# Designs tried in a protein design run: designed miniproteins, single chains, continued (3). Part 68

Each design is a single chain, and the fold is of that chain. pLDDT is the mean over its residues in the fold that is shown.

## One batch from the design tools (miniprotein)

Design m10506
Fold by ESMFold2-Fast:
Structure m10506 (fold): chain A 50 residues (1-50)
Amino acid sequence: MEFDVSSPADVLRAALALAEAGQLSPEGLEAAREGARDSGDPEALALLAE
């Protein structure tokens, strides 16, 4: 990647992938979810609703 803009949804997807791999703590995943909620990004909020 040259220089992609990381959306709140992309950050949440990365956090979910790391959690699935066992490489992210539950607290770290919760922080990513809170960041997604605070962002108001519709795509991130849709990921939280799953």
Scores: mean pLDDT 74

Design m10507
Fold by ESMFold2-Fast:
Structure m10507 (fold): chain A 91 residues (1-91)
Amino acid sequence: MDPVRLEVEITISLILMASAVLKITAKVLEKKGKLEEAKIAEEAAERLEELARRLEELAADPSVSEEELLKAAEEALREARRLLREAEEAE
């Protein structure tokens, strides 16, 4: 396996794991009657799944360079971190 593509696959897995955690958080918030905060967490989870999907599409394209893949993975990870922070701060 290409080490760059392995790093990208690990990044995708981490983003999908973060999405799963936010979906659980949304369910907990919904049970507590925090419907607005639950919606923010659900929307953040959906955005994370979209980021993972786009990164998977890029990784599947043989015309995309290793440098472009690493840059895309880094940008996706930064965006995922931003979405997680926004969901955590939505009190």
Scores: mean pLDDT 80

Design m10509
Fold by ESMFold2-Fast:
Structure m10509 (fold): chain A 60 residues (1-60)
Amino acid sequence: SPREELERRVEELEARVAALREEIAATESPARAAVSRRGLDQLLAREVALLEEEARRREE
């Protein structure tokens, strides 16, 4: 089902976001932390886009 596929993708992104937040908290390198923060921002933007897509599909 397209909805089940979207829900799975959201769950996968949430897991990646959690892992990346842990890496940011654990890193002692400012350069590595900056790269990881940019990656986190990109993943969060993708999660928002998928949640908006899921909401639209529920209303139609």
Scores: mean pLDDT 77

Design m10510
Fold by ESMFold2-Fast:
Structure m10510 (fold): chain A 105 residues (1-105)
Amino acid sequence: SKEELEKEKKEKEKKKKEEEEKKRVELELEQIESFIRMLEWLIEKVKDDKESLESLKKSLEKLKERAKKILEEVKDKFPELAKEAEKIIEEIEELLEKIEELLEE
C-alpha cells in the first residue's frame, strides 16, 4: 500500500514534468513562428535596403539555430513537435534564400 502510493506519486510527477516540457516547447515554437511572419513582412518592406536585409538575415539565422536546438531536444520524445520544428526550419531556409537573392541584385 505505501509502495503503491509512492509509485503513483512518481508517475504523477513524471507526467507533470513531461506535460510542462511539452507546453514550453509548443509556446517556443509558436513564438518562433510569430517572429518568422513578422520578418517575412519586414523583408517585403525593406527589399531595396541591403543593410536592413543583412540585419534580417542575422535574425533568421538566430531563429534557425533556436529551432534546430528544439528539434534535437524533442526528436525522440515528442515526434509531433519535431515535425513542427522541421517545418519551421524549412520556412526559415526559404526566407534566407529570398534574402540572398535580394542581396545579389
Scores: mean pLDDT 86

Design m10511
Fold by ESMFold2-Fast:
Structure m10511 (fold): chain A 60 residues (1-60)
Amino acid sequence: VERLRRRHEILVGATEGVLEIALYIARKLNDKEFEERARKQAQRAIEELEEEYRRKVEEA
Protein backbone atom coordinates (compact mmCIF):
# COMPACT_ATOMS: atom_id res chain seq x y z
CA VAL A 1 0.00 0.00 0.00
CA GLU A 2 2.93 2.37 0.69
CA ARG A 3 3.98 1.97 -2.95
CA LEU A 4 0.53 3.14 -4.08
CA ARG A 5 0.76 6.18 -1.79
CA ARG A 6 4.18 7.13 -3.15
CA ARG A 7 3.03 6.76 -6.76
CA HIS A 8 -0.02 8.91 -6.00
CA GLU A 9 2.15 11.64 -4.40
CA ILE A 10 4.49 11.69 -7.40
CA LEU A 11 1.67 11.88 -9.95
CA VAL A 12 -0.14 14.66 -8.08
CA GLY A 13 3.12 16.60 -7.72
CA ALA A 14 3.87 16.21 -11.43
CA THR A 15 0.37 17.42 -12.32
CA GLU A 16 0.83 20.49 -10.12
CA GLY A 17 4.21 21.18 -11.75
CA VAL A 18 2.72 21.02 -15.23
CA LEU A 19 -0.07 23.36 -14.10
CA GLU A 20 2.54 25.92 -12.97
CA ILE A 21 4.13 25.86 -16.43
CA ALA A 22 0.70 26.24 -18.09
CA LEU A 23 -0.15 29.17 -15.81
CA TYR A 24 3.18 30.82 -16.63
CA ILE A 25 2.39 30.57 -20.36
CA ALA A 26 -1.17 31.83 -19.84
CA ARG A 27 0.08 34.86 -17.91
CA LYS A 28 2.67 35.66 -20.61
CA LEU A 29 -0.08 35.53 -23.24
CA ASN A 30 -2.58 37.37 -20.98
CA ASP A 31 -5.00 34.56 -21.82
CA LYS A 32 -7.55 34.24 -19.02
CA GLU A 33 -9.49 31.50 -20.83
CA PHE A 34 -6.38 29.35 -21.17
CA GLU A 35 -5.55 29.93 -17.49
CA GLU A 36 -9.06 28.85 -16.43
CA ARG A 37 -8.96 25.83 -18.75
CA ALA A 38 -5.55 24.76 -17.40
CA ARG A 39 -6.76 25.00 -13.80
CA LYS A 40 -9.87 22.93 -14.57
CA GLN A 41 -7.85 20.28 -16.41
CA ALA A 42 -5.39 19.98 -13.51
CA GLN A 43 -8.25 19.77 -10.98
CA ARG A 44 -9.91 17.00 -13.02
CA ALA A 45 -6.64 15.08 -13.32
CA ILE A 46 -5.98 15.30 -9.57
CA GLU A 47 -9.56 14.20 -8.80
CA GLU A 48 -9.14 11.19 -11.12
CA LEU A 49 -5.82 10.31 -9.49
CA GLU A 50 -7.39 10.51 -6.02
CA GLU A 51 -10.31 8.31 -7.11
CA GLU A 52 -7.91 5.75 -8.62
CA TYR A 53 -5.80 5.74 -5.46
CA ARG A 54 -8.87 5.33 -3.22
CA ARG A 55 -10.19 2.48 -5.39
CA LYS A 56 -6.87 0.63 -5.43
CA VAL A 57 -6.44 0.98 -1.66
CA GLU A 58 -9.98 -0.41 -1.16
CA GLU A 59 -9.20 -3.35 -3.47
CA ALA A 60 -5.99 -4.16 -1.60
Scores: mean pLDDT 80

Design m10512
Fold by ESMFold2-Fast:
Structure m10512 (fold): chain A 64 residues (1-64)
Amino acid sequence: MKELEERAKKLIKEAEELISKLTDESLKAGLKRMVELIENALKNKDYETLESLIESLEFVLKRI
């Protein structure tokens, strides 16, 4: 699951960069929550939840 962990770390960095540029407080809060959930899944090695969260965050980032 090394590839999944690397993918998660890359997405966290991309989300953090976007959060710094956003002015919409609601969207910023949503992205911050997604990052926290991904970090928790990584910490707990819950790869099933991690994969689902990565897909969700990728979808959100694509729509912004």
Scores: mean pLDDT 81

Design m10513
Fold by ESMFold2-Fast:
Structure m10513 (fold): chain A 64 residues (1-64)
Amino acid sequence: MSEEEFERELLLALARMVLGILRSHPDKANPEAVKLLEEAIRAAEEGRLEEAEKLLQKALEILK
């Protein structure tokens, strides 16, 4: 397993976990954060790890 494969799996796991929490609390879900998380998942699936990380970080900043 490469470091890039490990990073991709971690980013996907984190993004999916945060999305799951937001979907279970739709009244508190920020739509911009949801959009950024969906884009982060897409970027990670396509191997764009740097873009995925930046998108995930922006989503988490909005959710503070």
Scores: mean pLDDT 79

Design m10514
Fold by ESMFold2-Fast:
Structure m10514 (fold): chain A 63 residues (1-63)
Amino acid sequence: KVDRVTQQILDLIRQMHQQGYSPQTILQQLDQLVKTLSQQFGLSPQQQAEILQRGREELAQLS
C-alpha cells in the first residue's frame, strides 16, 4: 500500500535527519529503500517515482 510505504520512508528521513546524516546520504538511502519496499509491496514504477518525489520534498523542508 503506497500510503504505508510513504509513511515509513518519511519517518526514516526524519530519523536520519535528526541523527545528523547529510542530505546526500539520506537521498542515497531513500533510493535503496524505495527499491526494497517496492519489491515487498509490488509497487509500479509510477508509484515508486511518486514516493521518491514526496521523500525528496520532505527532506528539502527539513534542510
Scores: mean pLDDT 78

Design m10515
Fold by ESMFold2-Fast:
Structure m10515 (fold): chain A 81 residues (1-81)
Amino acid sequence: ALSPEERAELVRELEAGIARIRELVAQGRLDEAKALLSTLREMLYSAGLLSEEELAQLDALIAAGRFDEAIALFERVRARL
């Protein structure tokens, strides 16, 4: 299980990452936004914070470039941390 400090750090990293993805998308830097989505996905997966269904859905959304829906999934994960 994650410590309170580890959970707080993950929330901070996730919030910063989501903000950066939104900025990159707004700038048309879609390849960089997709790379950052993949980085956040690996972070959450390594921490055991994604269900099998969420992992499969997130991977499909990232592959399709569905940035808003991928961000919404990250926000749902953050909300339960």
Scores: mean pLDDT 87

Design m10516
Fold by ESMFold2-Fast:
Structure m10516 (fold): chain A 101 residues (1-101)
Amino acid sequence: MEIEVWGVAEFDTLEQAEAAAKGPIRAELVDLETGERRPLQGEVEVEIAKDANGKALVTVRVRAEAPEDFDPERWRGRVTITLPDGSVVEAAGAVRLVERP
């Protein structure tokens, strides 16, 4: 069963957003009961959109196989982006089941 973890991060400039999109991106599931974090390995899609004020939004989608014990009521998705300076940004996001055709 596939899941999608997605998140959105805002950057002050398009150049910062483009640099972030090329950097390391991590997705993980966080167990709301135990606080346990489980890393996800999957297909990563990145989309950059510019707003009217020159700020840029980076949307990250990671599709991965769900853990066997996955419960969407219990687990939250978390996406982190590592910037060129080594700082880490947490993208606000969610997890969902991927509907198959």
Scores: mean pLDDT 76

Design m10517
Fold by ESMFold2-Fast:
Structure m10517 (fold): chain A 72 residues (1-72)
Amino acid sequence: MSIEELIQEIKELSKELRKAIEEGDYEKALELAKKLIELGKQFEALGHRSLGLSIQHEAEKVLEEVKKKLEE
């Protein structure tokens, strides 16, 4: 997968994640956040460590917020 394809996939998943949260679909939001973490790891593997870590950090933050909603 090219860098441009990975960026496009992250952009699309981020939009779907926002929509899932707005719609209260926290199970879908959980799965989308996990996918974003995996894509961030792929950026690190391709030598884009700073960008990959930033993507992982934002996705992990959302994952924690979604987990709190599922526990309530």
Scores: mean pLDDT 81

Design m10518
Fold by ESMFold2-Fast:
Structure m10518 (fold): chain A 62 residues (1-62)
Amino acid sequence: SVESLLDRIYAREVARVREILASGRYSARELGLTIGFDAESEEELLAAIRARHEAALAQERA
């Protein structure tokens, strides 16, 4: 289903973000700017990604 696809995309994006931040090469702010979020911490960036995922699921359920 589209919902299952959205869940898989979200899981992969979260894993990728965590991997990039763990590398120490980019800050949460720098990474956020690249993907369209204004975030100052890993927690804020992951919360923004989750909110986008929840909005996409809500739109699919409408």
Scores: mean pLDDT 83

Design m10519
Fold by ESMFold2-Fast:
Structure m10519 (fold): chain A 61 residues (1-61)
Amino acid sequence: SKEKERQEVNERIKRDPFDREALEKSAELSVEDDGVNRKTPEEARRGLEQELALIEEARAR
């Protein structure tokens, strides 16, 4: 179920906020729910890409 997957992803991010796979999975799940809000998958992915780039830059410092 999507609810269970979302819960697992949230727990992974809570345990490790730099878990890239969990962050990407979270964005994929959010895209499906945002269909009601007229948010395109492309816009959601761009937001995630910016977030991940900032995280990677911070980790490299």
Scores: mean pLDDT 67

Design m10520
Fold by ESMFold2-Fast:
Structure m10520 (fold): chain A 63 residues (1-63)
Amino acid sequence: IFTVSSTEQAEEIEAFAKATGVKPDGLIVELPTQAGAGSEQAVANARALAKTWGVPIIAEIKT
């Protein structure tokens, strides 16, 4: 299980998975309260990764 709170973290997780062949069992998405457009992009990226790996999004946490 991986936590995604930014577009950069989503890209790092994808790069890690490609390098190691390891996939998470699911994703937790953490959304910053003040970043509306950035939060939507982070969620979209997390959903794309979840779809690619065939894993669920377990929780979307708003902070």
Scores: mean pLDDT 64

Design m10521
Fold by ESMFold2-Fast:
Structure m10521 (fold): chain A 114 residues (1-114)
Amino acid sequence: NADEVLAAMQAYLKHIQEVIDEAERARAAGKPLPGEIEATIIYLADEYDEIEKKIKEYGSLEKYIEARVEELKAKYNMTPEQQEKYRELLREIIEGKKRVKEIAEEILAERPPV
């Protein structure tokens, strides 16, 4: 069901945004990140690295998104409106994961040498 896929993506985007907001709030307050938030940041940053590799393989973000739309369009018989919503949500999820990767790199740069 295409609507269930889109609803799951919307929920996932909300979780990514909540993680970003918590991380930025903690850093602004000079507080350590909660362990669950730090673990989620590491996980999402690793996912972004894999997506970035695929974007390079496809040649662009738009080509990667188009390939994913084509796959799910066939699998779920998506309408043009559902395809457009999927493109929008996927782009926002990727951009959110990229921001998480930037936060992860900032945190690592602030750690003292071992």
Scores: mean pLDDT 85

Design m10522
Fold by ESMFold2-Fast:
Formats: C-alpha cells, structure tokens, sequence
Structure m10522 (fold): chain A 62 residues (1-62)
C-alpha cells in the first residue's frame, strides 16, 4: 500500500472515530494520515484530511 493510500485509509478511520465520539483516536489517526500524505508530497490532501477530521470533531462536540 502506498503512503497516500494508507493516509486515505487512516483519514477515513479518523473521521469515523470522531463521529463515534472517540476524540483521542480521531486526533491520533488524523495526525498519522496528515503525516503520510505530507511524506507522499500531497500537502493539499494532508490539509484536506486535517480539515475533515477537525469538522467531524466539531460536529461531535469537541
């Protein structure tokens, strides 16, 4: 699996964790996804996943 593919998977898991009310897991997975996208050279995807996780956490009351 490529770095970008792993980043996408972890980003989806981070959003699901936030929606489930697990803010700690969401932040951890979101940070890992951001790092993987940045290492892959896709800063736009890194910023997008950070924004998606942040929005999901805000909706969950974090």
Amino acid sequence: MSLAERGEELGREAVRAAEAGDGERANRLGTQAYTLYSQAGDDAAAERVAAEVRAALRRAGF
Scores: mean pLDDT 84

Design m10523
Fold by ESMFold2-Fast:
Structure m10523 (fold): chain A 61 residues (1-61)
Amino acid sequence: MSFEEVAVRALNELAAAGLPEERIAAFVARLQELSRRYQAGEISEEEAIAEVRRLLAEALA
């Protein structure tokens, strides 16, 4: 699964969980920063996917 696919699935899970708009916006901001770092070659796709999963787990805790 690509980084983009994992990110989209994470956003769908947050929306389904009924998180407040502010919490979703904060998650999107973190995803945008993570995407920039990945596209800049600062992190691997595997590392980017792992970070998305970690952020999702923390947001849903």
Scores: mean pLDDT 83

Design m10524
Fold by ESMFold2-Fast:
Structure m10524 (fold): chain A 81 residues (1-81)
Amino acid sequence: HLEEAEKAFEAGDYDKAIEHYVRAILESDDPEVKARAIFHLAKVYYKKGQKELAKELFERVIKEYPDSPYVEEAKKMIEEL
């Protein structure tokens, strides 16, 4: 699911990207996969103009996955919303 989500996101197919990122979050027990999927799901919603939902997902990365490599980028994205 994560690979399919990333390919869809790169192609600009945001609805397909959302579907696959959501599946990656729900079906994985790996915190690294979950942090990566939540971070990129937030970026998809940001590109769709859903800034409030994007902010909530970036905050989720920071709070639930503080050791992930996405925390610094998530903080920067929140400042740019």
Scores: mean pLDDT 83

Design m10525
Fold by ESMFold2-Fast:
Structure m10525 (fold): chain A 83 residues (1-83)
Amino acid sequence: SALEERRLAARERIRAELAKVLPEADVEAFDASLERAIAEGASVESITALALEQAADLLARAGVPEEQRAAALERIRALTESL
């Protein structure tokens, strides 16, 4: 469906954004977490909050500068809100 294609595209873009600075294992764990939340019927608001919290933690632990983290999180927010 168009919704499923849109969700897959959004998840791929989020994955690409995180893959710029994070190891593949962390990116895969993040994507699996989003897939689980979607499968469990979580609201878009809940999925967005979960994604931003996890991404913020992972990016901070990877030592990404504050300005770059803020920009990445805003892109992730826009993509997850489109799910």
Scores: mean pLDDT 82

Design m10526
Fold by ESMFold2-Fast:
Structure m10526 (fold): chain A 74 residues (1-74)
Amino acid sequence: MEEKTVELPVVGAGTRVYGVTFTSKKPIKKATVSVEAEGGRVGAILTSIDEKTAHALAVATGPGARVTVTVKLE
């Protein structure tokens, strides 16, 4: 099991969408994504898995949101 984390930049006013790609050393059978934020509102979804890559979208809204995206690869 492999876990990877990316911190995204502080969001100003409005809505930002971030594409995040995670690469595994092994073929990915299952991936889960989680998101945490300091300020504002956030969400994340897993969009696709392709052999050794997992793709996620994170959305942040509001002034001063700092977003951390974590993916767990199985």
Scores: mean pLDDT 74

Design m10527
Fold by ESMFold2-Fast:
Structure m10527 (fold): chain A 80 residues (1-80)
Amino acid sequence: MLPEELKEAIEELLKVTPAEKVPEVEELVKKIEEALKNQDYESALKTLEELLKLAKELGVPESTIKKIEAVIKKIKELLS
């Protein structure tokens, strides 16, 4: 189950994502969900950083970027 902050960020991201890029976002989300379920925090972190890069390229609001960054920070703390 995805963190609530990440679910909200994904909903906001999908509102501004072009239709042709939606499958790419959905694939990244699925990879993050599977990695978190398997406690593979390194893979989850890498995929979250790819999602963050895509979000920045798509020009999502700074509030959405902050939500993704907050999740990345929490995962980094689990690796420390």
Scores: mean pLDDT 81

Design m10528
Fold by ESMFold2-Fast:
Structure m10528 (fold): chain A 86 residues (1-86)
Amino acid sequence: EEIKKEIEKLKEEIKRLELEIEIKEGIIALLEGVISYLKKKKPNDEEVKKFIEELEKKIEELKKEIEEIKEKIEELKKKIKELEEK
C-alpha cells in the first residue's frame, strides 16, 4: 500500500514536470517570434540587436532548464521501475 502511494506521487511529479516543459517550450516559441519580428522590422538598430542577444540568451537558459527537467523525469521513471520490482 505505501509503495503504491510512493509510485502514485512520483507519477504525479512527472506529470507536473512534463507540464513545466510544455510551458517553457511555449515561452521559447513566443521569444523566437519576437526575435523574428524584430529582425524583420529593425535589422540595423543597435539597441534592437542588443535586445535580440538578451532574448537569445534567455532561450538558451530555458533550453538548458528543459534538458535538466527531462533528466529529472528519467531519474523518477527509474525510481518507479525499482519500486515496481519490489
Scores: mean pLDDT 86

Design m10529
Fold by ESMFold2-Fast:
Structure m10529 (fold): chain A 82 residues (1-82)
Amino acid sequence: SVLDKAYPYFEKLVEALKKNDKEEALKYYKKLLETIPEELKVDVLATLIKSEPDEENRELIKKFLKELDDELSKKILEEVEK
């Protein structure tokens, strides 16, 4: 499934954010996006974020998306808050 292919890059994104390594985080975020069809990016990323059991990790991801401040990141954040 798309989720199974995306999840390893999502884990690496979270690890990079926990280390405050913005360059590595952006690298894995781009790889994560490459595994997901354009039309599914919002739904899949929102699902991954909501499924993250650690609240601190969810906050790190949300902060990262807010800092990117692009249209896709805004749509993902809106979907996560539903």
Scores: mean pLDDT 86

Design m10530
Fold by ESMFold2-Fast:
Structure m10530 (fold): chain A 91 residues (1-91)
Amino acid sequence: GPLRVEYIPGEGFRVTNAAGESRFFAADEPAAEVIRELHERGFLSPEDLRLLGDVLKIPEEETSIESLIEAAEGLTVFDLFLPLEVLQESR
């Protein structure tokens, strides 16, 4: 399945991939740098890139790691992952 996020109030987000690997990020961390780190570690699948593209409002045909990093510039982890958690809880 795609990337899963859990909001921990006062702390940040626990992010879990399809392989069951988990990472924690503080809510005020730069979203662009977090996306870069997750990509460099092989944490993100192609399905996860599409999911992040949906959150950042990038069309599927324009979604790449570079476009995700660019769209996330100036955003925090809170701005990136809170919409994803809300989307996941609405299913």
Scores: mean pLDDT 81

Design m10531
Fold by ESMFold2-Fast:
Structure m10531 (fold): chain A 99 residues (1-99)
Amino acid sequence: MSREELEAEILLSLATIYVYLARKALKQGKVDEAAEMLSKAIELLERAYSIATPDLRKQILEIAKEVLEIAEEALKQFPDNEKVREVYERAKKLVEKLS
């Protein structure tokens, strides 16, 4: 494993933690916190993708799709929340870019 591969795996692991925190926040109705956690996950996934191997890129895309799913769920519950709308558009763009 190269140092870059290890870094990509660490970034992906951090992104999955933020995805977990976003789901937890959304279940508690803490929509702004959920949007912030999803935003951090998106940033980590973009960084991981730039240095990732093809196999890790597939895993990154899978987590990016999960981020989009949570953002879509948040948007359905809180359609007028600007942070949710912004993170949904960013997640959608990320999935399109990585596909």
Scores: mean pLDDT 87

Design m10532
Fold by ESMFold2-Fast:
Order: sequence, then structure tokens, then C-alpha cells
Structure m10532 (fold): chain A 56 residues (1-56)
Amino acid sequence: DEEERRRRAEEEFRRRSEEAGRLTRELGETETPERAAAEGIRAVGDGVDALLEALR
């Protein structure tokens, strides 16, 4: 139960973390480095939020 939820949350976090890195790179092409980093951090934050929600 909890182990499976934890595993899924970890998988989701990894997936979102990868997506955040991709978005940061894409944004870096047209945005300033500061803005690109901020956007990437926001995306990572979403992943962390999902992880915390699943972990109880």
C-alpha cells in the first residue's frame, strides 16, 4: 500500500523532474538565464508537491 504509493510518487517526481529540466532548457533559448531557472524551479516545485501529496 504505502510502499506502492511511495514508488509511484517517486516515479512521478522523477518524470516531472526530467520534464522540468527539459522545460528549463527550452525556455533558456528565448528567456534570460534567470527567468529560465525560475521557470524550471517552478516546474520542479510542482513535482515535489505531487510527491508530498502522495506520501501523506
Scores: mean pLDDT 68

Design m10534
Fold by ESMFold2-Fast:
Structure m10534 (fold): chain A 67 residues (1-67)
Amino acid sequence: SLEEEVEKTLKEIEENAFSDPVKAKELALELLTKLGKLVRKDPSLEPLVAKVVKKIQEIIKEVKKNK
């Protein structure tokens, strides 16, 4: 499902955020680009996109806190 794919990608972003921030950023941009295209066709996905953005922001805050 889309939700499972999103959850897996978010986990990969979190795992790479400390060890490979460039890869983490690329994964985040790819995920957001994919979701942006899907939301244009199906606005009911807006809550999922908001949830993903919030999770990415939390990962960024955690990385900054531990630097």
Scores: mean pLDDT 80

Design m10535
Fold by ESMFold2-Fast:
Structure m10535 (fold): chain A 62 residues (1-62)
Amino acid sequence: SMEEEVRKLRQEALDAVSKNDYEKAAELFEKIADLLRSLGKTEEAERYRKMAEQLKKIADNK
């Protein structure tokens, strides 16, 4: 299911964060946001999109 795919991506994103791979974590959260939008979970998708933006800033030293 798409919900199961979101759960798997979330686990991968958390693993990336634990390894300080913020660029990969941002990419994974962006994929989660896209899947949640396709499921009609717009509010949750927006939260993951914002988290991805914050992680990109950390990765880019912005």
Scores: mean pLDDT 84

Design m10536
Fold by ESMFold2-Fast:
Structure m10536 (fold): chain A 127 residues (1-127)
Amino acid sequence: SPLRMEALKHAGEAVYLLLTARQLFLEAAEKSSPEVAKILQEAIDHLNRAIDHLGRAIDLLKSGENLEEAVRHLREALEHTQRAYDLVQEAVKKEPDNELLKKALDVTQQALGHVERALRLAEEAVS
């Protein structure tokens, strides 16, 4: 369906952006205080979980089978992406002049939007 294919495109964009965010989080952690590095490590753990759930959702969206399971994985991906966003936002508050953290926040926000769009389209495809 057109909705399923659009959901697949947004899920794929989200994976790309989350992989980019993960690299920025790793680079920022190396150049940040130990307190901020710890926050970023928790954010990386959430990004990894979001990427895993998105990968499963992408496989299901490609097959067109068990779309309700794809929706479940997209909801999990959204929860973990949101948590990573909240954590990097806290990191930015602690180091407001850190340009790498600002880039990480922007990329994570873009990823969050794509996950939200993928979920909405997949839910509509199931209805």
Scores: mean pLDDT 92

Design m10537
Fold by ESMFold2-Fast:
Structure m10537 (fold): chain A 109 residues (1-109)
Amino acid sequence: DESLLKKLNELLEQLKSSDPEVVKKAITDFNKLLKELSKLPLESLSEEVILALLKLVIHYMNMTNNSLPSEFVPFLEELVDYALTKSKNEELKEEAKKLREKIEIYKKQ
C-alpha cells in the first residue's frame, strides 16, 4: 500500500522533529497506526511497508529508552518472526534483529 508507506515515512520524519507538539502528535498517530496494523495479516504487507514499520518502531524505542506500550509486544514479536523467516532482504532482516534485541531489553525491565 503506497499510502501506508507514505504515512510510515511521514511519521518517522515527524518523530525526528525539533517541535515537541509535532513529536507528541506523531506519537499519538503512531500508537493508532500500530493498533490498526495489528488487525491485518502480515502477509498482506509489502516488504517495503514492513521495513518502514521496523525502522519507525526502532526509532520510537530509541526515543523512549527501549520502552513501548505492552499491548503491542505480541504484534511486534510476530512482525520480527515473520520478517526473519519469510524475507530474503538482508536490510529487513537486520532491522528485525535490532527490534528483537530492543524488545528483549524491554522485557527484562
Scores: mean pLDDT 85

Design m10538
Fold by ESMFold2-Fast:
Structure m10538 (fold): chain A 87 residues (1-87)
Amino acid sequence: MSEELRREVELAVLDIAAIVGLKYMTKENAEEVIRIAERALELDPDNATAYVILAKAYEVLGDKEKAQEYREKALKIDPNNEEAKKL
């Protein structure tokens, strides 16, 4: 397996984890979900889904300022992102 293929698989796994995190976001799991989203951004800085996850996680943690910042970043990358619009 090449480094390219490995990165592609990791990004796909992180996208699935992010979708699951959005549906079951709680204060107890928000910190772990943030770590997953941050890793996705290390691999792809333009990952709109990762920014949506960060926005939702910080909202659940009570950090409205960071939640708004990440929501805006997600919408700049993907203005049609339904999850970002619901934030």
Scores: mean pLDDT 72

Design m10539
Fold by ESMFold2-Fast:
Structure m10539 (fold): chain A 88 residues (1-88)
Amino acid sequence: DKEKKIEEMRKKLEKLVEELAKDVTNPLVLKAVEALKEGKEEEALEYVVKALEEMGLPELAEQAREVVETKGAYEEVVAGVIYLELLA
């Protein structure tokens, strides 16, 4: 069941985003997490894009917009920028 697997992955990703957000210090990444929690998905995407650009990753910022436009994957792009911040 493809839909069930996607749903399970989304729930795991949401829990991971909430847990990792406690250790996030980048103000743009924090604003992206807050916007996502408030259901302001477009604002969350804009903060992700700005954070990626400030990290020197403009190609990933462009890809984040594309992923959201094709899949509506706001949770995935917010999680991705959190991981990049934690790895930096």
Scores: mean pLDDT 70

Design m10540
Fold by ESMFold2-Fast:
Structure m10540 (fold): chain A 89 residues (1-89)
Amino acid sequence: MSEEERRRLELEQEVSLVEMRVAVLKITAENLGEKLPEKFKETLKEAEELARKAREALEAGAPEEEIRELIERAKELLDEAEKLIEEHE
């Protein structure tokens, strides 16, 4: 495997992990319904948008730095959303 192919595979795995976390939280939100705070819904929506942008950037062959920035921002918002659920329990 080339170094370029290895780096792309690593980025693909990181984007996929972020997308999976968004999907899990969306399912959790549907199960908890209207009881979730509005801030959670807004935070999750923003994380979903960043995950989508990371996927689009990866598929467009954007610079690694740009893709990593989107991944890291999405992770921060996902961590905040998860904390909001824990505080609601």
Scores: mean pLDDT 82

